# Ledger of designs, part 34: designed miniproteins, single chains, continued (4)

Each design is a single chain, and the fold is of that chain. pLDDT is the mean over its residues in the fold that is shown.

## One batch from the design tools (miniprotein)

Design m13159
Fold by ESMFold2-Fast:
Structure m13159 (fold): chain A 77 residues (1-77)
Amino acid sequence: MEFSEEELKAVEEAARGIRAARAGDVEAALREVERMERLPGVSREQAERMKEAARAGDVEAFTREALRALKASIEAS
C-alpha cells in the first residue's frame, strides 16, 4: 500500500490525540485536534466534535471521531 506524507502525518496526529485523551491530557488532545483540522478532508464540524469529546473526557467518543477524521483525510488524498 502507498501512503503519502499527508496520510502518514494524519495517522501520527490521530495517534497522538488519542494517546493524550487516554492520559486525560485535555490540552494536548486539543492541540492535536487543531493540527488535524488543517488536514485535507477534515471539517470544522468534525474538529468541534473531537474538541467536545476531549473536554468531556470521553475517550471512546474522541477515538471514534479521530478515526472518522483520519478516514476523511485519507479519502481526500
Scores: mean pLDDT 79

Design m13160
Fold by ESMFold2-Fast:
Structure m13160 (fold): chain A 115 residues (1-115)
Amino acid sequence: MPSIEEILEEAKKFEPFIAYRYVLSTLAEYLEQGLISPAQVKEALRKFLAWLQEELARTTSPAIRAMLQAIIAGLQELLALPDSELTAETLREKLRQTQRQVNEIGQQYQAQVAA
């Protein structure tokens, strides 16, 4: 199984939302299998958050900035949870919520370009 560091390096090859989906899905699987602790998940999410904040600083597109801000907010909410609440189910639920937000942002900006 890849290490947390290998998961984060693989994620950086993708667009931020695809990276987010890959990281949360993989960490949820590892939590469910007992391969990592909630503390290790939080460390991975802090490192991933730092990379996303760097991506946001380099991004000038309003649509991509809005999507990155939604992803960053989702990660910050997960990091604020007590370890007892940081479960595989919680990670998967946050991924579903963030997917909805990113899709809504994408639709709003597509409508603006089409007008």
Scores: mean pLDDT 84

Design m13161
Fold by ESMFold2-Fast:
Structure m13161 (fold): chain A 76 residues (1-76)
Amino acid sequence: SSLPKIFEGPTHLFSDEEIREALEKFGYGHKADAVITFLRAVGVTEADAGRVLSWALSEADVPEELIPPILEYLAA
């Protein structure tokens, strides 16, 4: 599924809490600090939010099959 255009604001489109809660919901809260670190190091825009988030989740060793549902949870 395509991510909706809901990622707005400065380079920090999601709070650390939002990312942590999403990962905890899918049983990967222990990876939240790594995902947050990768995401904050790169920064994101509305145009690339889905791509950068997918990359950060993958770099933190979140299973690829969980990346789309995690992104949909964050977009809800």
Scores: mean pLDDT 71

Design m13162
Fold by ESMFold2-Fast:
Structure m13162 (fold): chain A 70 residues (1-70)
Amino acid sequence: SVNADKSWQAIVNALKSLPSKQDAVVFLEGVADALGLEPEVVAQMKEAILNSQYDKLGELLRAALERILS
């Protein structure tokens, strides 16, 4: 959906703008807690940040937001 697409893009851009990967992980944990994301999905997102795999992070966030907004 348009809302899911805008939301995941905003989150990824925010994560990329933070000064360290550690700050990005902390920010992601806050977003994940607020959205009620499954621990397994959050673990995959953390790995994507640590490996600079932002395309994979975007795909995971999009899938999670589409499930929540459905």
Scores: mean pLDDT 81

Design m13163
Fold by ESMFold2-Fast:
Structure m13163 (fold): chain A 57 residues (1-57)
Amino acid sequence: GKVSDEEAERAARGAGEMARLLGGDGEKGYQGAMSGRGKTHEELEKAELEGVREGLL
């Protein structure tokens, strides 16, 4: 199914928080995960992981 705005925002908050806790940029983590909005749940999971990684770089 498609990722809802609420699901994407929840995932983005989690990715931003995780990036920040790991000493990275929480805003980059949040923005990365938001790229999964309106896509499949698999795409959201990928965007979430990529967001955290980008926040750490």
Scores: mean pLDDT 76

Design m13164
Fold by ESMFold2-Fast:
Structure m13164 (fold): chain A 86 residues (1-86)
Amino acid sequence: SPVEELKEFYERMKKEGASSAALEVIKLGLDAFEKYKDDPEKLEKVVRALEALAEDMRKEGASEKLVEAIERAVEKLREAVEKVKA
């Protein structure tokens, strides 16, 4: 499931030394999916927040690996939103 994939991704990023900010954003995505799985508007807000974080991290010179990590979390949340709509 998207939740399970995002949990695995969280653990992987934690082991690879991802910043606390990146880990918190991934965790927010997990929490939002569990709480708002039937509310696409709220899930969409989380997706937008993750996109904004990835862009900010890129502008601040964060490693490409960390930016890619957040972009992957966004992709998993987009998949979850599509499943809620279906």
Scores: mean pLDDT 72

Design m13165
Fold by ESMFold2-Fast:
Structure m13165 (fold): chain A 83 residues (1-83)
Amino acid sequence: MVHRMRLTPETLFENAEEFGRAAAEAVAALAGEEEIDEEKLKEFLESLRRAIEEHREEWEEASGLEVVLDTDSGRVEVRRLAP
């Protein structure tokens, strides 16, 4: 399943790893799942960290960010919300 979450750039950058875990857990809870696969969680966190490194400058200026999480593949995508 693909899920979307909105948050501030500051929250994402300062708490990237903690947020990544919390987001994965929240998505699992929303989908009615009790557990997240640890291996998929690691892939999710690595994807998120890489995305932050590549787009930090752009996202830092955004009024908000949208995190799109695919729980089946453990993939994450972050996009800038309107200014």
Scores: mean pLDDT 66

Design m13166
Fold by ESMFold2-Fast:
Structure m13166 (fold): chain A 74 residues (1-74)
Amino acid sequence: MNMKRAEELVKRGEEYIRRGEEAREQGNYLEAARYYFEAAVKYLEAFKLTGDPKYLEKAAEAGLKAKEAIDEHA
């Protein structure tokens, strides 16, 4: 059960990353940052369910993308 739920959360996180990349490509950096933060939240939820550090790494990468997008907006 938990592994299937974690996979669903990862898939949702990947969808948010894709939307963030699309927003960033269009110069909508603040919107991109919001999507990247939502992706990080989904990956953190997957980490909480599994304890697998790979999800923590995905969350950290998403958080970094969000920070970069905010820096581009400024």
Scores: mean pLDDT 85

Design m13167
Fold by ESMFold2-Fast:
Structure m13167 (fold): chain A 72 residues (1-72)
Amino acid sequence: SDLLRRVAVHDLVTEYGVPRELAERLVEAAERGDTEALNRLLAELQKEYGVDAVRLGRRLARAFGIDFESTV
């Protein structure tokens, strides 16, 4: 759902300080279940923005029902 995606993106921006462009990419990867893209994006977010990649990854796994295994 586009609405669910927008809500998730807004939460990532406001709660986790994720730039909107990257939040949109992260949510898209989560919807797709692309765990390699998720790990890559989370690693970049941690390096560039100091985001807690483990906490954010867990949040996305729970929200989108994905089988996520972190390699960060």
Scores: mean pLDDT 80

Design m13168
Fold by ESMFold2-Fast:
Structure m13168 (fold): chain A 65 residues (1-65)
Amino acid sequence: SSMKDNMLRAIASLREAVRRGITTKDSALETLESIRQRAARELDADSYEEIQREIDRLEREVEKL
């Protein structure tokens, strides 16, 4: 899988953990920040924008924890 696909899978897994209530807000935000920083270093602009969009969507769910 591409690096982008691996990051999308990681975000999807985190989203599932958030929805199941098996993660804390702080832990989820730390994981999202880690993915964002790695995406900025390793991905092209188009792939980064796709990852950033998915991060933004999950951050909205995490802020409700």
Scores: mean pLDDT 87

Design m13169
Fold by ESMFold2-Fast:
Structure m13169 (fold): chain A 105 residues (1-105)
Amino acid sequence: MIIAPTPENIPKLDELVEEAKKNNEKIIVYGLTEDNEIEKLLIKKLEKEYSDIVHIVLTEDEATKDKVLAYGGTLVKSVDDLKNEDEKIKKEIEEKVKEVLEKLK
């Protein structure tokens, strides 16, 4: 399940999490940015309360390496946090983010 952080989806997050748990699905939240204080609070809440089920993808108008964070289960990975990973893993994360963004078109 992919969720945009729209005014309609935000108040339904708890309901959507329960639905995803019943279906044994993971939730991808797309379109959050670190530059928005409200979105930072939402990210912190999702990481604390729903880290077992929610995948968070942080992007701006153009996904840059500094702004791309991929959340796999309970672990947040940014491209910059991959200091010990090879170039293939960095490209794999970039492609995963691109695939999520294209599914929202």
Scores: mean pLDDT 52

Design m13170
Fold by ESMFold2-Fast:
Structure m13170 (fold): chain A 65 residues (1-65)
Amino acid sequence: NAEDVALRILMYILMGKYDEAIAVLKKAVENLPNVDEEKLQKAIDYIKQGKAVPAVDAALEVLTS
């Protein structure tokens, strides 16, 4: 579910493993029929910046839209 994906993203960010966090997010959205690319890119940008809370919030928004 979206919450489990968000927790995995959070764990990887806290480990400094940003590429792994991005990979988890991208894999989670690949099976969604409609992806908001702007929201997805915002989540990826927050992950790259190590901004854990905004990254998780943005990821949940993408996964639950």
Scores: mean pLDDT 84

Design m13171
Fold by ESMFold2-Fast:
Structure m13171 (fold): chain A 102 residues (1-102)
Amino acid sequence: DEEAIERLIEKVLEVAEVAKKLLPILDKVRENRTPENLEALAKGVKEFREKVREAAKEFAEENGIPVTEELIDFIELTAHVVAAENLSEEQLRELILADLNR
C-alpha cells in the first residue's frame, strides 16, 4: 500500500514535468492565437496525454492491476493540478491520500 502510493507519486511527478512544459505554450496562445501557437499547443497536449498513458501502464504493470480509465483520469487530472499550482511532493502525497480515503 505505502509502496504503491510512493510509485504513484513518482509517476504523477514525471507526468507533471511534461505538463509544466505546456504552461509557456499556453501563455503564448493566450497572448496570440496564431495557427503556429495552436499547433504547438496541440503537439504538447498530445505528448502530455501519451505520457499519462505510459505512466498508467507502468504503474498498473508494476502493481498487477488492469489499466483503467479511472487510473488514467486520476493521473491526468492530478498531474495537471501539480503543474498548474506548483504543488510539492508532500502536497501531492496529501492529495492522493485524501482521494484514497473517500
Scores: mean pLDDT 85

Design m13172
Fold by ESMFold2-Fast:
Structure m13172 (fold): chain A 55 residues (1-55)
Amino acid sequence: GPLSKVEKDLEAQIDRDVAAAAGSLTPEELARVREETRKTYWEWAKKYFGYEPPP
């Protein structure tokens, strides 16, 4: 359904954006940045498309 496509597209975009920023980060910092980026992207998906993050 549309939600599974949004999840896949958002996770792929998170991976690309995090990889672009990764050059100076430790693995621990990278994990934190990825989680924060995921939350931000799902907030954007909710705001602009009305999709809720999965439980």
Scores: mean pLDDT 74

Design m13173
Fold by ESMFold2-Fast:
Structure m13173 (fold): chain A 70 residues (1-70)
Amino acid sequence: LSEEQKKKLYEAGEKYGLPKEMIDAIIELAEQVGPARTAQLLLREAEEAEKAGDLKLAKGLREMAKILLE
């Protein structure tokens, strides 16, 4: 991941109230399996969060997936 992508991920996490440790884990995952695979996993988690009624988490995960794909 680029330094700019990492910064955008932390900014998205703060905007949606996600813990920094979650963003750190997402960055580590993206470095291990690639940003495209990580984005797919985040989109799956976002759908699960939305079904559970956690719309804020779902939006945060989708925004982070978008950052990872660009």
Scores: mean pLDDT 86

Design m13174
Fold by ESMFold2-Fast:
Structure m13174 (fold): chain A 70 residues (1-70)
Amino acid sequence: SNRQRVIDAIVALYEEGGFLKAMLASLREIAERAGLSVATVSRIIRKLMEEHNLHSIGELISYILDTHAK
């Protein structure tokens, strides 16, 4: 799914450069890694944050790592 592609892109960024690299990643960087448009990535991130009551990008990354990182 497009949602899983965004999650995988964030995990890959974390594996390459840790939490700071994932935090500082632009929507364009995530979109390029996921093979999606910036608009699609923006919508998926917003929906993920709304569905899981996440209030920051740091909380989103922590949630993703807890649930999806190997």
Scores: mean pLDDT 82

Design m13175
Fold by ESMFold2-Fast:
Structure m13175 (fold): chain A 69 residues (1-69)
Amino acid sequence: MEKKIEELREAIENSDVERVAELLPEVPREVVKELIAERMREESDEPEEVIEEGAEKAVEALERARAAR
């Protein structure tokens, strides 16, 4: 599992949508949300509540995009 989490983190860092889609079902939703939250925290100084909400919406968007395929 750890190796897939590292791969997902790199895919998110590089905005590699295809790789994120491949890894999404391999990683628990909460972990995906956490990795997105970490990236958002690095890119902005938003409050933690805003980061958490943004990460949740990002995961929902990824899930919807994947479901639409």
Scores: mean pLDDT 75

Design m13176
Fold by ESMFold2-Fast:
Structure m13176 (fold): chain A 84 residues (1-84)
Amino acid sequence: AKLSFYTEKALELLKQGKYEEALNYAKLAKGIEEGVLLIVVGVANAVKEDPNKGPLGKARKVAQEQLKQAQELVDKAEKAVKEK
């Protein structure tokens, strides 16, 4: 699976039991991927392209997959922090 640098860092911290630090990195990864999705859609609208087709569509798909992974990691880290 494709993971962002900050998603990988959050996973490492979770394995080390550093849940608060893992949550911070997971939130950072999520914010970055949300920003990428916003930019891709904005560019597609500006150039009158379909944001689901061609290179922009591929970039959007990758960012959506990475955002989903980051969100799942945020949820997992938040649960770990809340429970401990």
Scores: mean pLDDT 76

Design m13177
Fold by ESMFold2-Fast:
Structure m13177 (fold): chain A 82 residues (1-82)
Amino acid sequence: MKEIEELERKLKEELEKTEDPIKKLELVKEALLKVIEKLLSKNPELEFSLTVDGQIITTKDLEKVKELLDKVLEEKKKELKE
């Protein structure tokens, strides 16, 4: 948990320095992936749940989580530019 707290602290500092909402989303995505990697390294049987388009998707596969986060980020980038 202490390592996750440090990642959260660094993310907050970077978000405060960043004015671009798209860059903020990219920073959040990178921080979430690092948190997931650390959680899976401590408990490889851990399932991660992510809400995409109103549906909860549960997976143990880090690559699937990366793909889901990429889809969410791309959708949010489109919404922010409109």
Scores: mean pLDDT 70

Design m13178
Fold by ESMFold2-Fast:
Structure m13178 (fold): chain A 66 residues (1-66)
Amino acid sequence: SEPAVAPGLDFKQTAEAIARAPDQNLDEAIEGARRLGVEEAAKYLELTRKTRDPKYAEKALKELGK
């Protein structure tokens, strides 16, 4: 099984929460990323909204962390 996730637990949990968020919340997050000028994060959030796959939310969070 995947090892102890202490350094990544909040990150993965946040990504899963984003993937499960209502469409309105994801639309707000997409707009927020665009306002910050992080177009790649906005793109991954749009993919998260369409697919509901947390892997795209993880990519969005990584782009926002740059």
Scores: mean pLDDT 76

Design m13179
Fold by ESMFold2-Fast:
Structure m13179 (fold): chain A 76 residues (1-76)
Amino acid sequence: MTPEDKAAFMKEELLKLGISEDIAEEIAERVAAGDKDPAVTARLMLEAAEDRAKTDEALKEELERERAAIEEALAA
């Protein structure tokens, strides 16, 4: 599987999970480009998960904790 094939597959899977097209495309493009900034990709993945969780309060709270941990790691 080439990086471009992997990115296309990832975009389709994210869209099927209910992730917004803009976020799914951004993540897929970073995967195809070899993940130029892992920290930014991690934040986009959390944002995609938040999109999926917008109707599930328990999952939203868990993702908020993960986001705070990543932001603290980026600040260090």
Scores: mean pLDDT 66

Design m13180
Fold by ESMFold2-Fast:
Structure m13180 (fold): chain A 55 residues (1-55)
Amino acid sequence: SLLEIARRILAENPDLSAAEAVLRAAKAYIEETGKIPSAEELQEVLAAVRALKAA
């Protein structure tokens, strides 16, 4: 899932901003699956990544 890819990228690159981690995850998701994430899914994953960085 997009969230799993974003978590993996953030774990490997903890200094990335939440937005940068989500953008990299979205690019990887499109390249691996050929599917474009919905705007709703992108917003949900961005919120989740921001929460992870704040913890």
Scores: mean pLDDT 80

Design m13181
Fold by ESMFold2-Fast:
Structure m13181 (fold): chain A 93 residues (1-93)
Amino acid sequence: MDEEKNNIHFLLEIIQLETSKAVKEQDWKGVQALVLQLQELADYLMKHGSVEMQKEFLNFLKRLLEENPELPSEIKEQLLTLIDKVNKTINEK
C-alpha cells in the first residue's frame, strides 16, 4: 500500500510539472496527451485504488485546474468530467 501510494504521488508530481511546462509553452497537444494519461490513471484508481488514493487524485485534478487557468475550454471540460466521475466513485463508498 505505501509503495503504491508513493508511486501514485510521484507520478502525479511528474504530470503536474509536465502540464505546467506544456501550458507555459502553449503546447496544447502535449496537454491533451497528459489528459489522456490522467483518464487512464483515473480508470485504474476507480477500479483498484483505495478511497484515500482516489481523494488524492481528485484533489490533484482540482489543483491542476486552479493552477492552470489558461487551459483551453475543451481540456477544462474533460478534466471537470473526470473530477465528476472520481467524486461519484468516492461518494458511492
Scores: mean pLDDT 78

Design m13182
Fold by ESMFold2-Fast:
Structure m13182 (fold): chain A 86 residues (1-86)
Amino acid sequence: ARELLERAKELLKQGKGVEAGLTAGQAGVLAAKEGDFELAEEARELGIKGAKIAFEQGDAAGGTGAALSGIGGAIEAAIKLGKKLK
C-alpha cells in the first residue's frame, strides 16, 4: 500500500495525473483493508490532485476515473472505522 502511494507521488510530480490518481486509489483501498486510515486519506487527497491534473490536460474520462478510485479507499476506511466503534 505505502509503496504504491510513493509511486503515485512520483507520477504526480511527472504530471501524469490519471496514472497518479489511479495508483493512489489502489493504495487507498489496500491501506483501508489493512486498517491504515491515515494512508487511505492521503491516497484520497492524491487521487483528487491527479484528477485535477487530468482535467486540466483535457482528459475528462481519466480524471473522473482517478477521482472515483481515490474515493473508493475513503469509503472502505469509513466502513471499517464504523465497525470498530461498536
Scores: mean pLDDT 70

Design m13183
Fold by ESMFold2-Fast:
Structure m13183 (fold): chain A 92 residues (1-92)
Amino acid sequence: LEEKLKKLEEAAEGALELLKQKYGPALAGDPALKAEAEKLIEEFKEEVEKIIEEARKNPSEESLEEAAKQLEKKIEELDKRLEALVAKAKAL
């Protein structure tokens, strides 16, 4: 049980690190966009913690599958939002 929750947390952290590597360099030149990206990352971390917390309160195969789906959706949303910031940086 705890091992499965740990794997979900590690997967979310790994995805976040890849997104930071992918978009970080493009945002580094604009302090305002970098600050916006950092805010989005903090909001993502808070949402991940809430998803894991809810799964931990009522652990079941269904709640773990639900948590995994929610994490995938949050990762996709963060990816799209960071991509939009990079597009904004390039448009000037």
Scores: mean pLDDT 81

Design m13184
Fold by ESMFold2-Fast:
Structure m13184 (fold): chain A 99 residues (1-99)
Amino acid sequence: VEELEALKRLSEEELKELNEVIKEFIELVDEHFEEIAEELGIFEFHKEHGIEASKGAVTAALALRIAFTPEGAREAAEAAKALGYEELAERLEKLAELM
């Protein structure tokens, strides 16, 4: 229930923005998967814990973290900024402040 409270705090207009930002980030992950996984330490985490996850599973987990946590939105913003997508990063940071 608490995981859905962040979505309940957003207005209809802010929810539309969240959906658009998540779509843009998913496209970024599809095009730059290896750079994003390296920036977020996903390969190091999987190596240390003996976990292998598909690109689809990683992408879904990242999208859910953006939708339900301010920490996930901030991590996505840092990855986008590292790749030069500063406008997307700013939008993600603003959404994190609303959660």
Scores: mean pLDDT 71

Design m13185
Fold by ESMFold2-Fast:
Structure m13185 (fold): chain A 98 residues (1-98)
Amino acid sequence: SMVNKLINEAIGLTLRAIGLEIDLELLERRMEEEPVTEEHVEEIERLVREAEELVRRAEELLKVAPEEVKPLVERALELAREVLERARRLLERARREL
């Protein structure tokens, strides 16, 4: 059904956001333990782009989501936005420490 497809897409967005959160956590820890390099900046820029795409996809999904799916999409969007904010802050920090 269309509802099942939308549920699966919302779950997929949430899993991707969790993956980006883990990548950010590992990268933040690495930056505490070693000097910040241009490679760190490039990795963070990739995470920012992926998080921005995730936010856009979640926002588009939210526009068409039926009431029963809406809470799942809203949670995915919230998580994606939190990841994006964290990634942007880490990018600003990394650029200052170069």
Scores: mean pLDDT 89

Design m13186
Fold by ESMFold2-Fast:
Structure m13186 (fold): chain A 76 residues (1-76)
Amino acid sequence: LEKSREETLRILGERARRIQEERARLEADEAAGRGSEEERRRIEEERERLLELLELALRVGAISEEEYEELKRLVE
C-alpha cells in the first residue's frame, strides 16, 4: 500500500511538472511571437486529464488532500 502510494505520487508529480514546463515554454514562445493555439489546447487537455487522475487518486485514498492540493496548484 505504501509503495503504491509513493509510486502514484511520483508519477503524478512527474506529469504535473511536465505540464508546468510545457506552460513555461509556451509562455516564452508567446513572448517571442512563436506560441500557438494548438500547443495551448494540447497543454490544457493534459491538465484536464491530470486533474481527473488526481481526483480519482484522492477518492481511492492513493493521495492525501494536502498532496492533491499541492499537485493541483502546480498545474493551475
Scores: mean pLDDT 79

Design m13187
Fold by ESMFold2-Fast:
Structure m13187 (fold): chain A 81 residues (1-81)
Amino acid sequence: SNEEKAREFLEELKRLHKEYVEALRAAQTPDEIEAVREEYRKRIENLAKKWGIKPETVEELLRLLVIDEQAAFEKALKILG
């Protein structure tokens, strides 16, 4: 269902973001921070490719998700349906 797809997408996005935040907290040097950011960028691009959407759309959904989870879910339903 479209609701199941939207939920799965947002759960995967939440997991990637959580891992990114934890990796940033563990980084101790500017070079380590840059490496974490580059890895996260690649993961977002791969997620976009997997779900058939643009990386910019994934980034918009992530920004919305951290502010208003319900609004992110509703937007994901429209995009993935």
Scores: mean pLDDT 88

Design m13188
Fold by ESMFold2-Fast:
Structure m13188 (fold): chain A 65 residues (1-65)
Amino acid sequence: KLEEIRKIYEDAIKNNASEEDLKGVRALALRELKGYSLDETAEILGMSKEEVEEAIKRVKEKYGL
């Protein structure tokens, strides 16, 4: 799972993913790879906690996670 998330993050950056996809992938990486809390991830990305949760959910659904 962590290796798969890392690959998704790298592929998204390499392939110029959309701003929305990059936000979701960055949020997922901060939570799953770096171990930041939802609050910490929201502060780092300048998003609300709800926006972070929605972005992560969208990326997980898109990539089958």
Scores: mean pLDDT 78

Design m13189
Fold by ESMFold2-Fast:
Structure m13189 (fold): chain A 118 residues (1-118)
Amino acid sequence: SYVEKAREAYEQGLRLEREGRYVEALEKFLNALTYFAKEYKENGYLSDPELAIEVLERIMRLAETNQEVGELLGSLIGPRSLGVLAIATGPGMLEHFGPVAAVVLGEEVGRRRPELAK
């Protein structure tokens, strides 16, 4: 299923992050978002919205702590999607808007970088 593929990509990203391989970790987290977009397109909902929230939190923390990742993310998803990410990860917003932001960002990643969508 797409949610299992998203989980596998997320777990791979976490391993890469622990190894200090931050750009590769970002690519795996973005790959996870593309699977959430695919699941939403197929089902009309996300089966694990809490996982989508966790992936977005990891992307934001990585971008905030690593300049190269932050610059790459901005160039990859563009200013509108960066705005969506900023709003969704704002105080008190993540739990309510995180899942929809994950789908929107996953769709954008899939359009701009099809190689990150498998």
Scores: mean pLDDT 85

Design m13190
Fold by ESMFold2-Fast:
Structure m13190 (fold): chain A 98 residues (1-98)
Amino acid sequence: ADDENLVKLSGKVVDGRRKAFYEARKAAREKNPSLSPDDVFNIALQATSEALKEVQPILEEAGKAADAGDYEKAQKLIDEFTKKLVEIAREKAIELVE
């Protein structure tokens, strides 16, 4: 049960990070369609990295919940982590284009 839950939680974190990077790339391209693919990649990478620093406390709280065996709470916190990570990464990508 614990291994299964940890695999699911880990997968959600990875998927959240991928989604944030994709959404940051999309936001950068929509803000400036003239950006090169390399510029879009670098902007999205920086935006996602900075957003991860801001949402890290949510991920730490999710880890504590998982360590306590509260996988329902851990899943809820990871869903919140993903939502905020995507929102912040998009905002930072737009700022980096400007």
Scores: mean pLDDT 87

Design m13191
Fold by ESMFold2-Fast:
Structure m13191 (fold): chain A 92 residues (1-92)
Amino acid sequence: SGSKQIIEALLPVAEKYLEKAEAAVAAGDEEEIKKITREFAEEGKKAVEKLPDEKVREAGLYFLEGAYAYYVEGDEEKAKELYKKALEKLKE
């Protein structure tokens, strides 16, 4: 499953930020959430780019771009479009 490959690639990256993300969300610290999201997206991109399947790589990159659009840019419509593109790649 492409979803499984993306999760397995991103899980070690997510674990590095989990405690900070939980603390920032609990505190309502939007600036810290943005910082964590930027750092997660950058490291996540490096992990996803190592995946052997091109469509799975593209899906993973769209998911990361969607998270960036939502949490850093505040662009919910762009985030929704990027998440839809990710899911479409995983169906191929």
Scores: mean pLDDT 84

Design m13192
Fold by ESMFold2-Fast:
Structure m13192 (fold): chain A 93 residues (1-93)
Amino acid sequence: SDARLALAEALLLRKSDFTDAQAFAEALKSKTPSQIVAILRSTAPSVPADTLNQLEVALRNNDEDTARRLAEEVASKMTDAQFAALKQALLTD
């Protein structure tokens, strides 16, 4: 729960896009770690597979500090269009 919230907060802050922030955070909290990483792989193919694999482990272990750090790295490697696609994928279904 807390690691998924840390992921949501870090992504929103790094992208400076707080539109639908509550819905985005709730959507991430409703997904399993493997579902979150699968959506990230499809929406942000520019993010290295190793970074996403480490993020899945951090989310499974509820490691907030590691999840936040990896989320910042993911956000830095995502375009604004990729972040919009991620939000769309999470908020539809």
Scores: mean pLDDT 85

Design m13193
Fold by ESMFold2-Fast:
Structure m13193 (fold): chain A 108 residues (1-108)
Amino acid sequence: SEEAEELIKKAEEYVKQAKDSADRALRTVDYLEAHRDSLSPFEQALAIGDVRGGIDEAEENIKKAMEYAEKAVELDPSYRDFYEKIKKDAEEIKKTVEEARARLDAVQ
């Protein structure tokens, strides 16, 4: 259905936003690890804040993506394959978030 298609498109958009946020968090922790000894306490605090913000944003966008994808399948079961792809993409993003979180905890 057209309504289910629109919900899947919204879910895909939230997955993209979640991936962008998770990837940014991982890049920022890479930067923090590489430049730890040269960064001021203020610069370290800003980088830590950016990592935490990226993790939180990624988790919120994953939650929204799954909610929209579930609604789409409830309206039209023919979108099941799109739902499964969104779920798989969300699981991979969660792994990136967990890596960023673990590495951040190691440098604090």
Scores: mean pLDDT 91

